# Designs tried in a protein design run: designed miniproteins, single chains, continued (4). Part 65

Each design is a single chain, and the fold is of that chain. pLDDT is the mean over its residues in the fold that is shown.

## One batch from the design tools (miniprotein)

Design m14243
Fold by ESMFold2-Fast:
Structure m14243 (fold): chain A 87 residues (1-87)
Amino acid sequence: MDELLETFQRLYKEYSDEELEKLFKEADKDGDGKLDREEFFAFLDKLGVPRSLHEPLYDYILSVLDFNGDGKISFGELLGAFSLGVK
């Protein structure tokens, strides 16, 4: 748990909201404004996150912020996860 939060804290300090939005849009291949599991992993790859953390981070965000249960992560949900890591 702490390692996942530390990863989000590091990313939020290292990247501006504008940079995160740009990388999010680059990973959003179908243009629906949300990342599925594979698109989310591509986003994390762009941020230099180790692949060993991809599945745990995805599961963490879905367990906390996926109010729709569609298995997709919106940009707002992603920023919410980063905010939890810095509060």
Scores: mean pLDDT 73

Design m14244
Fold by ESMFold2-Fast:
Structure m14244 (fold): chain A 62 residues (1-62)
Amino acid sequence: MMEEAVRLLEEAGLDETAAFMRAGRKLGIPELEILRVAAESAKRAGHLDTAERLEELAKELE
């Protein structure tokens, strides 16, 4: 899940958001919370397809 999300962000060129996800995992932030923040970041950057995929991954963790 998390590794797939990081890959999607890196493929979209959202390297700062990908770095945030890696840091959040190391700090013990819940995966669901990290995915939601990443999805919002992707959506704000105009990467709607990436944001949708991240939201789907977050929904699977609810």
Scores: mean pLDDT 78

Design m14245
Fold by ESMFold2-Fast:
Structure m14245 (fold): chain A 98 residues (1-98)
Amino acid sequence: SKLEEARRFLEENPEHRAAVHLTAADILLIGALISKDPEEAVRLARGAADHLMEAAPYLSKEDLELAIKRVEQAAKESPHPEVRKILEETAKRLKELL
C-alpha cells in the first residue's frame, strides 16, 4: 500500500520521520486541549509526548525551543490536572536536550 511505502521511506530517512512525529504531536496536542473527556485528553497528551520525544533528537535548536513553548502553553491552557502534569514533564525532558 502507499502507507507501507511511506513508512519504508520514513524508516530510511530519520529526519523525515521526525517531521511526521512532530505533525502527529501537534494534532494530538490540539486534541488533548479540546477534549472534554479526561481519559481521552490524557491518552492524546501521552501520545503527543511520545511523538515529541521521538522527533526531538532530530529538531534544530530553534524548532526544539518552539516545541517547548507550545507544550508549556498547552499545559497552562489544559483544564485537566493529569494532562498538565504530562505536558509539564514533557517540556522538562525536551529542555534537557537543549
Scores: mean pLDDT 83

Design m14246
Fold by ESMFold2-Fast:
Structure m14246 (fold): chain A 96 residues (1-96)
Amino acid sequence: MENLKKRIDELVEEARKAIEQALADYQAGKDPQAVRDALGRKFAVIDLKVSLLPKEEQLEFYERLLELARDAVAKGFPSGKVLVEELEYRIKLVKK
């Protein structure tokens, strides 16, 4: 697997765009449940792609995604706290 760094960067960028779109939609007054469902579907696809990476690259992806999720919480995205907790748990599992 060549260009693993580029692949991680691309997946992190997909996740960042998904979070930013969800935050923007939430701030625009869209239905919070619909926003969460759309974000969840995007993350399900991204998570599947990440599962094809080696353990070290999966860990790097989830650590970078955790920082994006924490930033979203700081910007007032309420479901970001649940995402932070889920990512912290995933990181703990990958480290085992």
Scores: mean pLDDT 78

Design m14247
Fold by ESMFold2-Fast:
Structure m14247 (fold): chain A 81 residues (1-81)
Amino acid sequence: TTFKVDELTDEELARISAEVERLTGRPVSAEEIKIFGKNLTDPNYNYIFAPLIDTDKDGVIGADDLIAFLRRLHASPLYRP
């Protein structure tokens, strides 16, 4: 699975940051978003997270997939803070 973090536009990064701030009450930096994306595409976690994140099943994880995943994490009783 390919994560296009380095191909994300400033607008896409701002949209992800706004969604995280909406869900957690805290803004995140572009660097934090990139680190998060790298961790989710790490081979050690790929078997768990890739099928949850890749909503369109094209093997590419984009901003929309990441936002959908964050919304699902916040809705899940297993991952709710």
Scores: mean pLDDT 60

Design m14248
Fold by ESMFold2-Fast:
Structure m14248 (fold): chain A 79 residues (1-79)
Amino acid sequence: MEELKKKFEELVSQLPPEVAEQVREAVSRISDDVEKSLKEIEKLVEDAPPELKEKILKTAKELGKISEEQTREMQERYE
């Protein structure tokens, strides 16, 4: 998890500062709504170089998946 967050920050730092801030804001909400946050990030990076865009989206998707799995495990364990 922490390695993925660090990797995401390194990728986002390659974006223009205004776009980087918006992407960080979107990913901070990923635990609240994974699909909405991923779509917002995709739109924000649409003008980025293709290689950077793919790496950012892949890392964001993995962060969302881990967040979803943690929420599910917590619910099942205390049900």
Scores: mean pLDDT 74

Design m14249
Fold by ESMFold2-Fast:
Structure m14249 (fold): chain A 55 residues (1-55)
Amino acid sequence: AFEEIKEQGKKKIREGASLNDVVTEVLKLARENNLSGDEVSELLSFVHEEYIKYK
């Protein structure tokens, strides 16, 4: 679940989604998979770093 959500976020970034759209989708998937607060924080950091790196 956690690694799959990271890959989904990375895929959306590659497809040209905005940061807000990627964050929204990743948070939705995290909630649906009942991830911990620590895992959610790690996902948000990952998404932000990947978005900046891809830009």
Scores: mean pLDDT 80

Design m14250
Fold by ESMFold2-Fast:
Structure m14250 (fold): chain A 59 residues (1-59)
Amino acid sequence: MSYTVDGNKITISQEVADKLGIKELNLPGVKVTLKDNVVTIEEDVWGIKEAIILHAEEE
């Protein structure tokens, strides 16, 4: 697997991080940060966590 899930944190490879093109997403109902290949999800009303996992699995 090219990712690991631990609660609200998803560790992804650098290649997947670069393809997703996310550094930080900060909108009403969704708050996501990417640092050191770890995606931290603080708010996820829209199911962003599952979307990130699906994209990571496609690699």
Scores: mean pLDDT 66

Design m14251
Fold by ESMFold2-Fast:
Structure m14251 (fold): chain A 102 residues (1-102)
Amino acid sequence: EEPVFSEEEVEELKKFIEKFEEYVKELENKSKEELEKERKEVEERGRELEKRIEEEGLTEELREEALDLQAKYHAIRYLTEKKEEYEKGLEKFKELLKKIEE
């Protein structure tokens, strides 16, 4: 069950976790209504991005935008519905990254 990651994939995963934690800190003081509005905006932008990826291919720019949107989406879900589940997932990912670096 342990996937073999390239060095680039490891760095991308670290970048995702860092962006996720930054969004959690930014969003944690927002109301439930504000978080729901942010979630809908992220979902709409994600749908637009998916269409662009289909038309243009997965460019470096679109990949970076996708990573950012995914980090924000998961931060909102962490704060609104699945905090404990996300905490367990993040710990597993951080532990996996630590093992890969050793």
Scores: mean pLDDT 74

Design m14252
Fold by ESMFold2-Fast:
Structure m14252 (fold): chain A 77 residues (1-77)
Amino acid sequence: KLEELEKELREELGKDVRVIQDGDYIAVFISGFESPEDLREAVEKAIEILKEKYNAEVVAVMRLTPTGAVVLLKVNK
C-alpha cells in the first residue's frame, strides 16, 4: 500500500517523491521543483490525496530547501 501511495504521488506531482512509514507516521519527501510556488502547490495536493484516500492528519510540514519539503502525517485508524 505504501508503494502504491508513492507511485500515485509521483504520477500526480511528476517529481521525485519518497514515502517512508514508521508505525502510524508517514513521511513524504518531495523535491525536484523549479520554484517555491510549484513546491507549495505540490505539497498542498499531496496533503489532499493523503487526507482523502488514507485518512491521514498533517503533523508537520518542514521545508528543506526552496524547492524541497517533507510532509509528516499521522494515520488515524
Scores: mean pLDDT 77

Design m14253
Fold by ESMFold2-Fast:
Structure m14253 (fold): chain A 81 residues (1-81)
Amino acid sequence: MSPLEQRFLALIVEAGEAGASPEILQLLGEIGRLASTLPEEEQQRVLDEVEALLRRYKAGELSEEEFREGLLEIKRRAEQL
């Protein structure tokens, strides 16, 4: 696995440990697969955005619904690249 794939897997594990729903974990997996098809610079941007959202969710700054909406927006933007 690439280092970026390993980072996405680590984020999925971390989100699960933080109590994220199976639907959120599935969405993270979809974003990781989509990101793997993008140029390295775009992959890094997507990964950094996901990590930032997860940190805010873990800190209690975002509800699970807000976290889900943020992930959907990241996915939507990545699909248009």
Scores: mean pLDDT 82

Design m14254
Fold by ESMFold2-Fast:
Structure m14254 (fold): chain A 71 residues (1-71)
Amino acid sequence: SKEELIKLIENSPKLSKELKERLIEKIERGEPISIEDIKEVKATGDEELTKKLLEYEIELGVRELEAAVLA
């Protein structure tokens, strides 16, 4: 759920406060997350959060399932 995704973001020790605030704001509004923000999360090494963000993008219809599985 969106609430579970927001909690994962809030509890991630690897993300900056600014990045957390941007991600949460977009998710609360049901807006797509920028590719730059997703890449920044991936760069922190948080693979589980990266996967959950890609799943969120699939639910919005922004990304194909195959693309998320390969990422």
Scores: mean pLDDT 75

Design m14255
Fold by ESMFold2-Fast:
Structure m14255 (fold): chain A 57 residues (1-57)
Amino acid sequence: DDERLEKLLERIKSQIPEEKHEALDALYEELTADPKTRIEAIELRLIGFLLDVELAS
């Protein structure tokens, strides 16, 4: 469900500094490049990125 991932990406972008948006977009492209990767796995990796940014602050 591409809409689910796009909404999650937008939500994470709204919560992190703009300087991190390019790195998040690059991660999203990497994770979605393999169509066999489960949506749940992609979501967990994106949430992990958010947590890493928050913990680094």
Scores: mean pLDDT 79

Design m14256
Fold by ESMFold2-Fast:
Structure m14256 (fold): chain A 66 residues (1-66)
Amino acid sequence: SEERLEQIVEDILIGTDGYVSLEKLAELLGVSPETVKRILERLNQRLEKGRVEYVEGKGAKFVPLP
């Protein structure tokens, strides 16, 4: 389920200080980096507690609302 993958990615990013590469997220989830990128875009549409920052070459990071 993509909803379950979204929750897992959210939990990983919230629990991680700094950036997590798309490749590492893809390996952890057993999906392609393209699928991870789509999940990050979906998370940004849903999240109310903050946002996901994505930087090419660094990866994804959760940025909480102040």
Scores: mean pLDDT 81

Design m14257
Fold by ESMFold2-Fast:
Structure m14257 (fold): chain A 69 residues (1-69)
Amino acid sequence: MLSEVEKIAREIGEELRKIGDGVEGYLNIKKGEKILSQPASEEEREQAEKDIEEGKKKIKESGFNVEKQ
């Protein structure tokens, strides 16, 4: 059986992973928004839109709600 210290360390690891997923999603959204705010090719714009959608999905899956409450 895991010790109490090992259980705590595992829980912290899981929370850090969720935070990491949320941060990655947030960065993808900000990167996409920045690309869309500048003159960009249609290909770059389409990629930026996909990055924003994937970022929103990652944040939602990480337990953060970015939609209107």
Scores: mean pLDDT 72

Design m14258
Fold by ESMFold2-Fast:
Structure m14258 (fold): chain A 98 residues (1-98)
Amino acid sequence: VKERVYKIIEELEKEGLSLKELLERRNELLKELGVTATSEEQLKKTLESAKENILDPEEVEKFLEEQLEKMSELGIPEKEAELVAIDIEILKKILKEA
C-alpha cells in the first residue's frame, strides 16, 4: 500500500496540480467511492488540527499510513489509496504555505 501511495503522490507532483485541482479530484474520488464529498469547513478544521499537532510533511505521511493500516482489515481498494495520496499532497501544499 505504501509504495502505491508514494507513486500516486509522485504522479500528482509531476502533473503540477493546484490545491483547487487536488480538491476537485478528491471530490470525484469520493463520488466514485459512494461517499459524500467532505465539506470545505470540515477539511479546514482537519488541517488546523494537523498544523497544531503535525508540522512535518513526513509526520503527516506517517499518520495517514497508520490510518491505512487500520483500514487494512477491510482491504484497501486502489481508489482509497488514491484518496490518501491526494490528502497527503493537499496537506503538503498547505504546510508549505504556512
Scores: mean pLDDT 63

Design m14259
Fold by ESMFold2-Fast:
Parts: sequence; C-alpha cells; structure tokens
Structure m14259 (fold): chain A 84 residues (1-84)
Amino acid sequence: SHDAVIQEAQAQIADIRRLLAQARAARGSPSGKALAEQAVNQIDALEQKIDQWLQQGLISTKEAVLLLSEATMLRMDAFEILRS
C-alpha cells in the first residue's frame, strides 16, 4: 500500500542517517569510511526502490522527486565523509 511504502522509505532514510552520524563520529578512521560506504550502498538500494515504487504507481511523481532529493543530500554527506 501507499502508506506502507512511505513508512518503509522513512525507516530506510532514518537508518541511513544513523549510519552517517556514526560515520561522521568516526571521521578519518577505517571504520568511519566503512560506515559511509555502507550508507552509499543503502542510498543506492533506496533509489532503486523509489524508481520501482514510482513505476508501480505506489507513490506520486512529487513524492518520488522529494525522496530522490533527500537521497541526493544523504549521498553528498556520505561523499564528504569519504573525502576526509
């Protein structure tokens, strides 16, 4: 259902944010890099799900754009950590 999909998207975003917070706390270490790389993998998976949900009509185009914008911001945060 639409509600279940939005709840899943929000849960995945929350998980990614937790990984990025942990990666930032360990910034400049091998563990911080590994956590940031894990966050990137989860962002890739989320973007694939957003595309699938849009194709299935489970979310609107507006919702897809907003979720992809959020994913882009999270990806930028991950890459900033990876460059440290």
Scores: mean pLDDT 90

Design m14260
Fold by ESMFold2-Fast:
Structure m14260 (fold): chain A 97 residues (1-97)
Amino acid sequence: GPLPKEEFEERKKKFLKEELEKAEKELEPEEIKLARLYAYLIEAAEKGEIDEETAKALFARLAAEADDAKKALEIAREFAKEKKLEDLLEKIEELEK
C-alpha cells in the first residue's frame, strides 16, 4: 500500500532538499535562490511558523505573476514586507547575498 501521509511528506521534504543540492551545480544563481526559498516556505508552513493560507497566497501570486526566478524573488520580498513576515523577509535577504 501507499506510505502513510506523514511519512510520505517527510521523505518528500528530504528528497526535495537533496535534489536542490544536486541541481545547484546546473541552475542559474537566481533559480538556486528561488528553489531554496520554496524549500524554506514548505518547511515553515509544515512547522506552523507561517500560516498555511498565507503560504498558499504567496504561491498563488508567484504562479500568476512570476515569469522568471528573479521576478519571483522580487514578488516574494514585496509580499513579506506587505504582510510583515519578518522571518520570511530575513530569509529572502540572506538568499539575495
Scores: mean pLDDT 74

Design m14261
Fold by ESMFold2-Fast:
Structure m14261 (fold): chain A 73 residues (1-73)
Amino acid sequence: DKLIKEKKYDEVIDEAAKLLEQGRYKDALELLRKLKEEVEKNGVELSRDQRARLSQIQNTMLQQGQISVDELL
């Protein structure tokens, strides 16, 4: 994804939230998985605010059964 490659993590998180609001769960999940890969491979340090927003999105998806605990960032 272009936003992930450009390290625009705030915009990636915002896009995931928008996809979730639109009911595009598969697209939101794919974007979050790509972000997780980038964070894990490159040791990316997300800000406190970014982590809080990600946690909110991931918690919503977890409650809806769209992701497993193993897929959380």
Scores: mean pLDDT 73

Design m14262
Fold by ESMFold2-Fast:
Structure m14262 (fold): chain A 58 residues (1-58)
Amino acid sequence: IEITKEEETYDPENIKLIVEYGYGYTKNNEKLYGVGVMTEEEREENLENLKKYLEKLA
């Protein structure tokens, strides 16, 4: 199997498009970001938001 440019780098725009196609929908038909194709920055932001959300629910 040849290593292609696809394995080298995911551009933010490409990741957004993949998330658009590969993510689910909430009960309100709102798109939910997919975890598996997030950038490291988006993943960190998502974790930060999740921590804050859980702290409020505690």
Scores: mean pLDDT 48

Design m14263
Fold by ESMFold2-Fast:
Structure m14263 (fold): chain A 64 residues (1-64)
Amino acid sequence: SVEDIVEEAKKYFEDNPDMSDQEFQDLLSETARRLREAGATPEQIQKAINELWDYYEKLREESK
């Protein structure tokens, strides 16, 4: 489901908080593709990507 795809991406961030910007961009691209294949609307995909970006920034701040 859309929710499961987002949660899997968040779990990957938690397990890989030191990932590079390129790895992060690749993960976002893969997540967007998976969401689209799961039938998510463009608006749902954008919201999910924004949520993942905010989550990544939070983890990066906590990793200092």
Scores: mean pLDDT 79

Design m14264
Fold by ESMFold2-Fast:
Structure m14264 (fold): chain A 62 residues (1-62)
Amino acid sequence: SEEEKKIKEELKKVLPQLDSMQIDVLIKLKKDGASDEVIRRQLRRLGFTEEQAEKALEILKS
């Protein structure tokens, strides 16, 4: 969908080290009902900062 494309583009700007498949996994986690804490933890394990994780969560909620 157009909304999903926009989310994917915005996530790439905040999480530039992730490839398209890794971003698709994050979108799927949110659709599957993963909590904000689970998503933050995953991003922190991948080496992103708390600030980057919070920005990604805001985008995923759009």
Scores: mean pLDDT 81

Design m14265
Fold by ESMFold2-Fast:
Structure m14265 (fold): chain A 85 residues (1-85)
Amino acid sequence: GDESARESVETLTGEALRLARLGVERGDPSLLEEGRRLLELAWESGREALEKAAAQGNEEARELLERLEEARREFEELEKRAREA
């Protein structure tokens, strides 16, 4: 259901950012690559369902899409920091 899809997207997104931050902290590019994979999985598995729900007026789905976009931006900044370190 919608709740299950939202929970999965939130869990995968949170884990992706956790791994990315850990990768920057430890200088481990494999953790950044795994984080990117999980973020892409969250996007692919939830995006269409969340976009459809948001288009139908579901505010929670809209807010989760905004958070997912913010997470993608944060991940890009973490990747830049890792490349500079």
Scores: mean pLDDT 77

Design m14266
Fold by ESMFold2-Fast:
Structure m14266 (fold): chain A 86 residues (1-86)
Amino acid sequence: SETEELIEEIIEKYRAEAEKLDPSDPVAKTAELLLKALEELEKRGLLLYSLPARAYLDTYLETGNTEEAAAVGEAKLAELKAQAAA
């Protein structure tokens, strides 16, 4: 389905972004671990949680700020829960 293809494209995008970071950088190592966790969630069909975690990872890769990443991830989770309830 288009949804499954989109999820795979998102996985590939964030994998490529993680590869752009210096492997000696602690931010890059943390992003790599988060990416592996996201891949596992998506393989299990836990999409409601994988999308907020993607938002977290994207913010963390751009800012290196865990607090900002957590806020963005929580906002995305709240958005998806509201959509699921509708």
Scores: mean pLDDT 67

Design m14267
Fold by ESMFold2-Fast:
Formats: structure tokens, C-alpha cells, sequence
Structure m14267 (fold): chain A 88 residues (1-88)
């Protein structure tokens, strides 16, 4: 189970890096709507990565902090999703 969580975290970090690159390419091409969508997707992946890190942590204080960071990332994702929808 712990090994599966570590594998999931590595996969999420790779996906996050890919979304950041897609966002930068969208910005380079002047695709503002695409950039907002990729930014939202990156924040969703970041939130999930924090949740997995919280599951891997045996420290209750660290676990709580990671879950708070995950919630902040999810709220950020919603904000960018709304901006992308309004820009369409």
C-alpha cells in the first residue's frame, strides 16, 4: 500500500510537470484560455499530490498542513476553471 502511494506520487509529479509545460506553451502561443485550463489542471494535480503526501506522513501536524495545502490548491483550480469558462 505505501509503495503504491509512492508510485502514485511520482506519477502525479510527472503529470504536474507536463501540465506546467503545456501551460507555458499555451502562453507562448497567445492561447490565454488554454493557459488558464492547464493552470487549473496543474493545481488539481498539485492538490492530489499533497493528499498522497499526507497519507504517507506519520506526523499528525504534517498531515494536517498537507491537507490544508491540498484544499488551497483545489480552491485555486476552481478559480482558474471559472476564469477559463468566462473567457470562452
Amino acid sequence: ERAALEERLAALQAQLEEKIQQMLEALKKGDKVGALKYHAEALRLLGEAYRVKAQLSDDPAEKQKLLELAKQAEEGAKKYEEKAKEAE
Scores: mean pLDDT 87

Design m14268
Fold by ESMFold2-Fast:
Structure m14268 (fold): chain A 58 residues (1-58)
Amino acid sequence: AIEEIEKALAAGAKEIRVTVPFSEAPAVVAYARSRGLEVRVEYSNVDGEMMATVTLTA
């Protein structure tokens, strides 16, 4: 997830949306905040797995 975000930012993306397991969401949020990005997190259950959709705005 973090590597994908870095690649997207390097490509000039202003908004990035990634879906990660719930356990990975805190690391993604911490990374985004360290880069000065605005963060929105939405939680959902997908086939019995708790997922987090993280939207990042530059």
Scores: mean pLDDT 78

Design m14269
Fold by ESMFold2-Fast:
Structure m14269 (fold): chain A 63 residues (1-63)
Amino acid sequence: MMEKVSELNKRLIELARYAKENGPLSDETIEQKAEELSELSGMSKEYIKAMLKSTQATIEKER
């Protein structure tokens, strides 16, 4: 799990960049990406979804 945290972080940065360029991700897109990242990282889908929503809120705040 620890070694996969690096990959998770990388993908979160990519999604943050995408959201910054294209506007906030829809709930449906967050659900889909949470599923993908959950499978890759071994972390729970709910946890990844919370991280994605938190990251998106930070991007909105920094606009």
Scores: mean pLDDT 73

Design m14270
Fold by ESMFold2-Fast:
Structure m14270 (fold): chain A 65 residues (1-65)
Amino acid sequence: SMKLKIEAEATAAIGMMGGYIDDYELKDGTLYLYAKVKTKEQEENLKKIAEEIRKLGVKVEVIYI
């Protein structure tokens, strides 16, 4: 299902980027990524990950914590 695909992509992103994506939440067709970024390079990488997940047809919101 699309929900399982989105959750798998979010889990993979957390696993690969393991220092600055802290959690995720899928709510009302929007995926929320909770992130603790320390550098511009980390922020740019996170934007690229969000864009790849958006290609699945889901809205992605990055929340900086």
Scores: mean pLDDT 74

Design m14271
Fold by ESMFold2-Fast:
Structure m14271 (fold): chain A 59 residues (1-59)
Amino acid sequence: MEEVKKFLMEKYGAKSVKVSFNEKDNTYEGLMSVDGKIVRVTAKVENGEVIIESEEVFP
């Protein structure tokens, strides 16, 4: 989880991110505020690497 949090903060330039784990899909969900918008990201970890699977931007 901390690996995903660090990766998302660095990738999107967010000062904070909320990360939760979805056991059904074996994925991580990240929620962050970027440029006044809410960004939701779905990611997985393979071989120690964080892979972004989807990105949604809410107005």
Scores: mean pLDDT 78

Design m14272
Fold by ESMFold2-Fast:
Structure m14272 (fold): chain A 80 residues (1-80)
Amino acid sequence: MKEKIEQYEKELKEIEASIAETRGELDRVNAELQAARQSGDEEKVKELEKQGSILLTVLAMLEAGKAFLEDTIKRLKEEE
């Protein structure tokens, strides 16, 4: 059991790193989107809104994976 917990904790750290990276990309897209809206660049606004939507979907999937791993780790630790 302990070896499985250690493996899932490694996977959790990897997902947390991916979440942090994806959030950083989303923050960048949001900053660029705000600038594009101020400049009236409608084509760039549409492109950035599409990129933001994709990043939000990826983030939701990563957060779901994190929640699953956290629940799995918690259950395994409670059985020790």
Scores: mean pLDDT 84

Design m14273
Fold by ESMFold2-Fast:
Structure m14273 (fold): chain A 74 residues (1-74)
Amino acid sequence: SLEELLEQGKAAVETHIAALAAEGKSKEEIEEEVKRVIRHLVAHYKERKGLSEEEAEKIEKELEEHAKKLIEEI
């Protein structure tokens, strides 16, 4: 389901943020890298799971908002 893909995406984003923060990356570096991760993940979901443009845009926005909140808390 779309909700399950969103949960999987959030977990992936959280894992990447934690790893980059542990490496001592700046908030700006983390933001740039995580944006790349989100773009690749959404493209993968679109290609492999048959997401519509609307569904892909919704997931991308939700993942970007989730990442922004987590990065602000570092």
Scores: mean pLDDT 84

Design m14274
Fold by ESMFold2-Fast:
Structure m14274 (fold): chain A 94 residues (1-94)
Amino acid sequence: QKQLDLDIAGGIVLIAVSIVLKTAEKHASPEFVAELRRESDALAAALNAGDIDTAIEHLQRIKELVEQGIPDPELKAEAIRLLDNAIAVLESLK
């Protein structure tokens, strides 16, 4: 059960980050998108390794990047909400 719960939670988290990344591709600088992609890749690696604490750290860094890189306040707020929900999902597995 715990492994299945982690796989489902990881999938939800990666979908949320994918939505944020697609929004950034249309509305943010290429340099910002490249930084976001690097953090997203590190997040995926942590989730694949079952390292929840490291995955949460990368989600927090993605959230910091969104605060700085997305100029539209409504899109920024929506992205932050998605990331906060993703962090809460992973925290619930601890």
Scores: mean pLDDT 83

Design m14275
Fold by ESMFold2-Fast:
Structure m14275 (fold): chain A 87 residues (1-87)
Amino acid sequence: GPIPLPTKEQLEEAIEHLRRAKEAIENGDVETAKEHLGRAYELLRDVPGLPITIALALVDLDNGDYEGAIASVEMAIKAAEKRLEEL
């Protein structure tokens, strides 16, 4: 059958990037946050709802809405962790 996308390893990598993005936002490091969010977006592109949630965090960062960006990242982490538990 087709390989489930993302794989467990890709999900774990994406969750790590999302956590690093959240820490970067909390520290005011927008550039580092965007780098990690972009990598997480790539890894999670085939997961329904997750790319849109990550894209919203990126839009919020561009608009200076750090609280909104953090909320979106936390939602993405929770959803990705829940999916990882189902594997």
Scores: mean pLDDT 85

Design m14276
Fold by ESMFold2-Fast:
Structure m14276 (fold): chain A 88 residues (1-88)
Amino acid sequence: SEALADRTLELARAYLRDPAAREELGRAALEVARDREAAELVLRRASPEEVGLVGLAYGEVGESGPVLRETAEKLREIGEEIERELEE
């Protein structure tokens, strides 16, 4: 769980510099949505922008397998907020 959270944050920080990190972040976000501990660690340790990038990547890949509904909804909400803030 902690290793998943750490990897997800590293990918979020690389998102704007590395196109490969975008796809990998989407996959990590799907795993985070299924792991409450990892999701809570991401939400606590990440900046709002980093959490938003995780949410955006999650929305791009889509939801697969069993997920924690609350976690998935929270990640989607944050991603939507960041998308709105990026619109001028």
Scores: mean pLDDT 68

Design m14277
Fold by ESMFold2-Fast:
Structure m14277 (fold): chain A 65 residues (1-65)
Amino acid sequence: SHPEVTVAKVYRFIKIMKLSDEQLVSFFKKEFGVEIEDKKASLEEKLKIFAEQTNMEPLDPSIWD
């Protein structure tokens, strides 16, 4: 578990670092042990899977609008 990390902080990191889909999938696996099976999934869906697997609060849906 990463008690000081939130999905919102991870989202900001991804946006600041401009991670590609492959870099994002690698980041989730290496740092959090989270595997994303569908590499073609949207950033929203990947972060939803990440939140579910890490038991973190998901992003507010309004962030995607």
Scores: mean pLDDT 75

Design m14278
Fold by ESMFold2-Fast:
Formats: structure tokens, sequence, C-alpha cells
Structure m14278 (fold): chain A 87 residues (1-87)
């Protein structure tokens, strides 16, 4: 179904984002480089998600992130959003 395909794509993008983030942290990448990669994947999630307003808010939080803990907060919120959409 369209819903199952959409959820599968969202899970795929979340896995890609987690993997990219972990690799960036492992390689001590600058926060601006981490933010750029996260924004790329979040914009793709926005196209698939039924809750575009929530993704727009997360995109703004990433743009305004000043440290890695701000990025961890966005990842936690994104995981909660996906769990809500799976219910």
Amino acid sequence: SEREERLARMRELLVQLQKAFNEAIKNNKPIDEIKEKMLEILRQLREVSPDQAALDELIEKVKNAKNINDIYSVLAELQRLLRREEA
C-alpha cells in the first residue's frame, strides 16, 4: 500500500541519517558539515512525511543548532515522529 511504501521510505531515510551522523561523529567532522548532511536527508523526509509542519520545525532546529547536543535532540524528535506515524 502507499502507506506501507511511505513508512518503508521514511525508515530507510532515518537509517541513512543515523549512519551518516555516526560516520561524521567518528571522523570529527565540523558541525556545519554535519548540519548540511542532516538538512539534505530531512528535506527528503519532508517530501515523504504526512506531517510536513513537524519536518519544517526540525529543519529550522538543525539550521539553528550550535552544538552536537542540539543535533542529538533533533534525532530523538525525528525517531518519536516516525513512531507516531507507524501507529
Scores: mean pLDDT 83

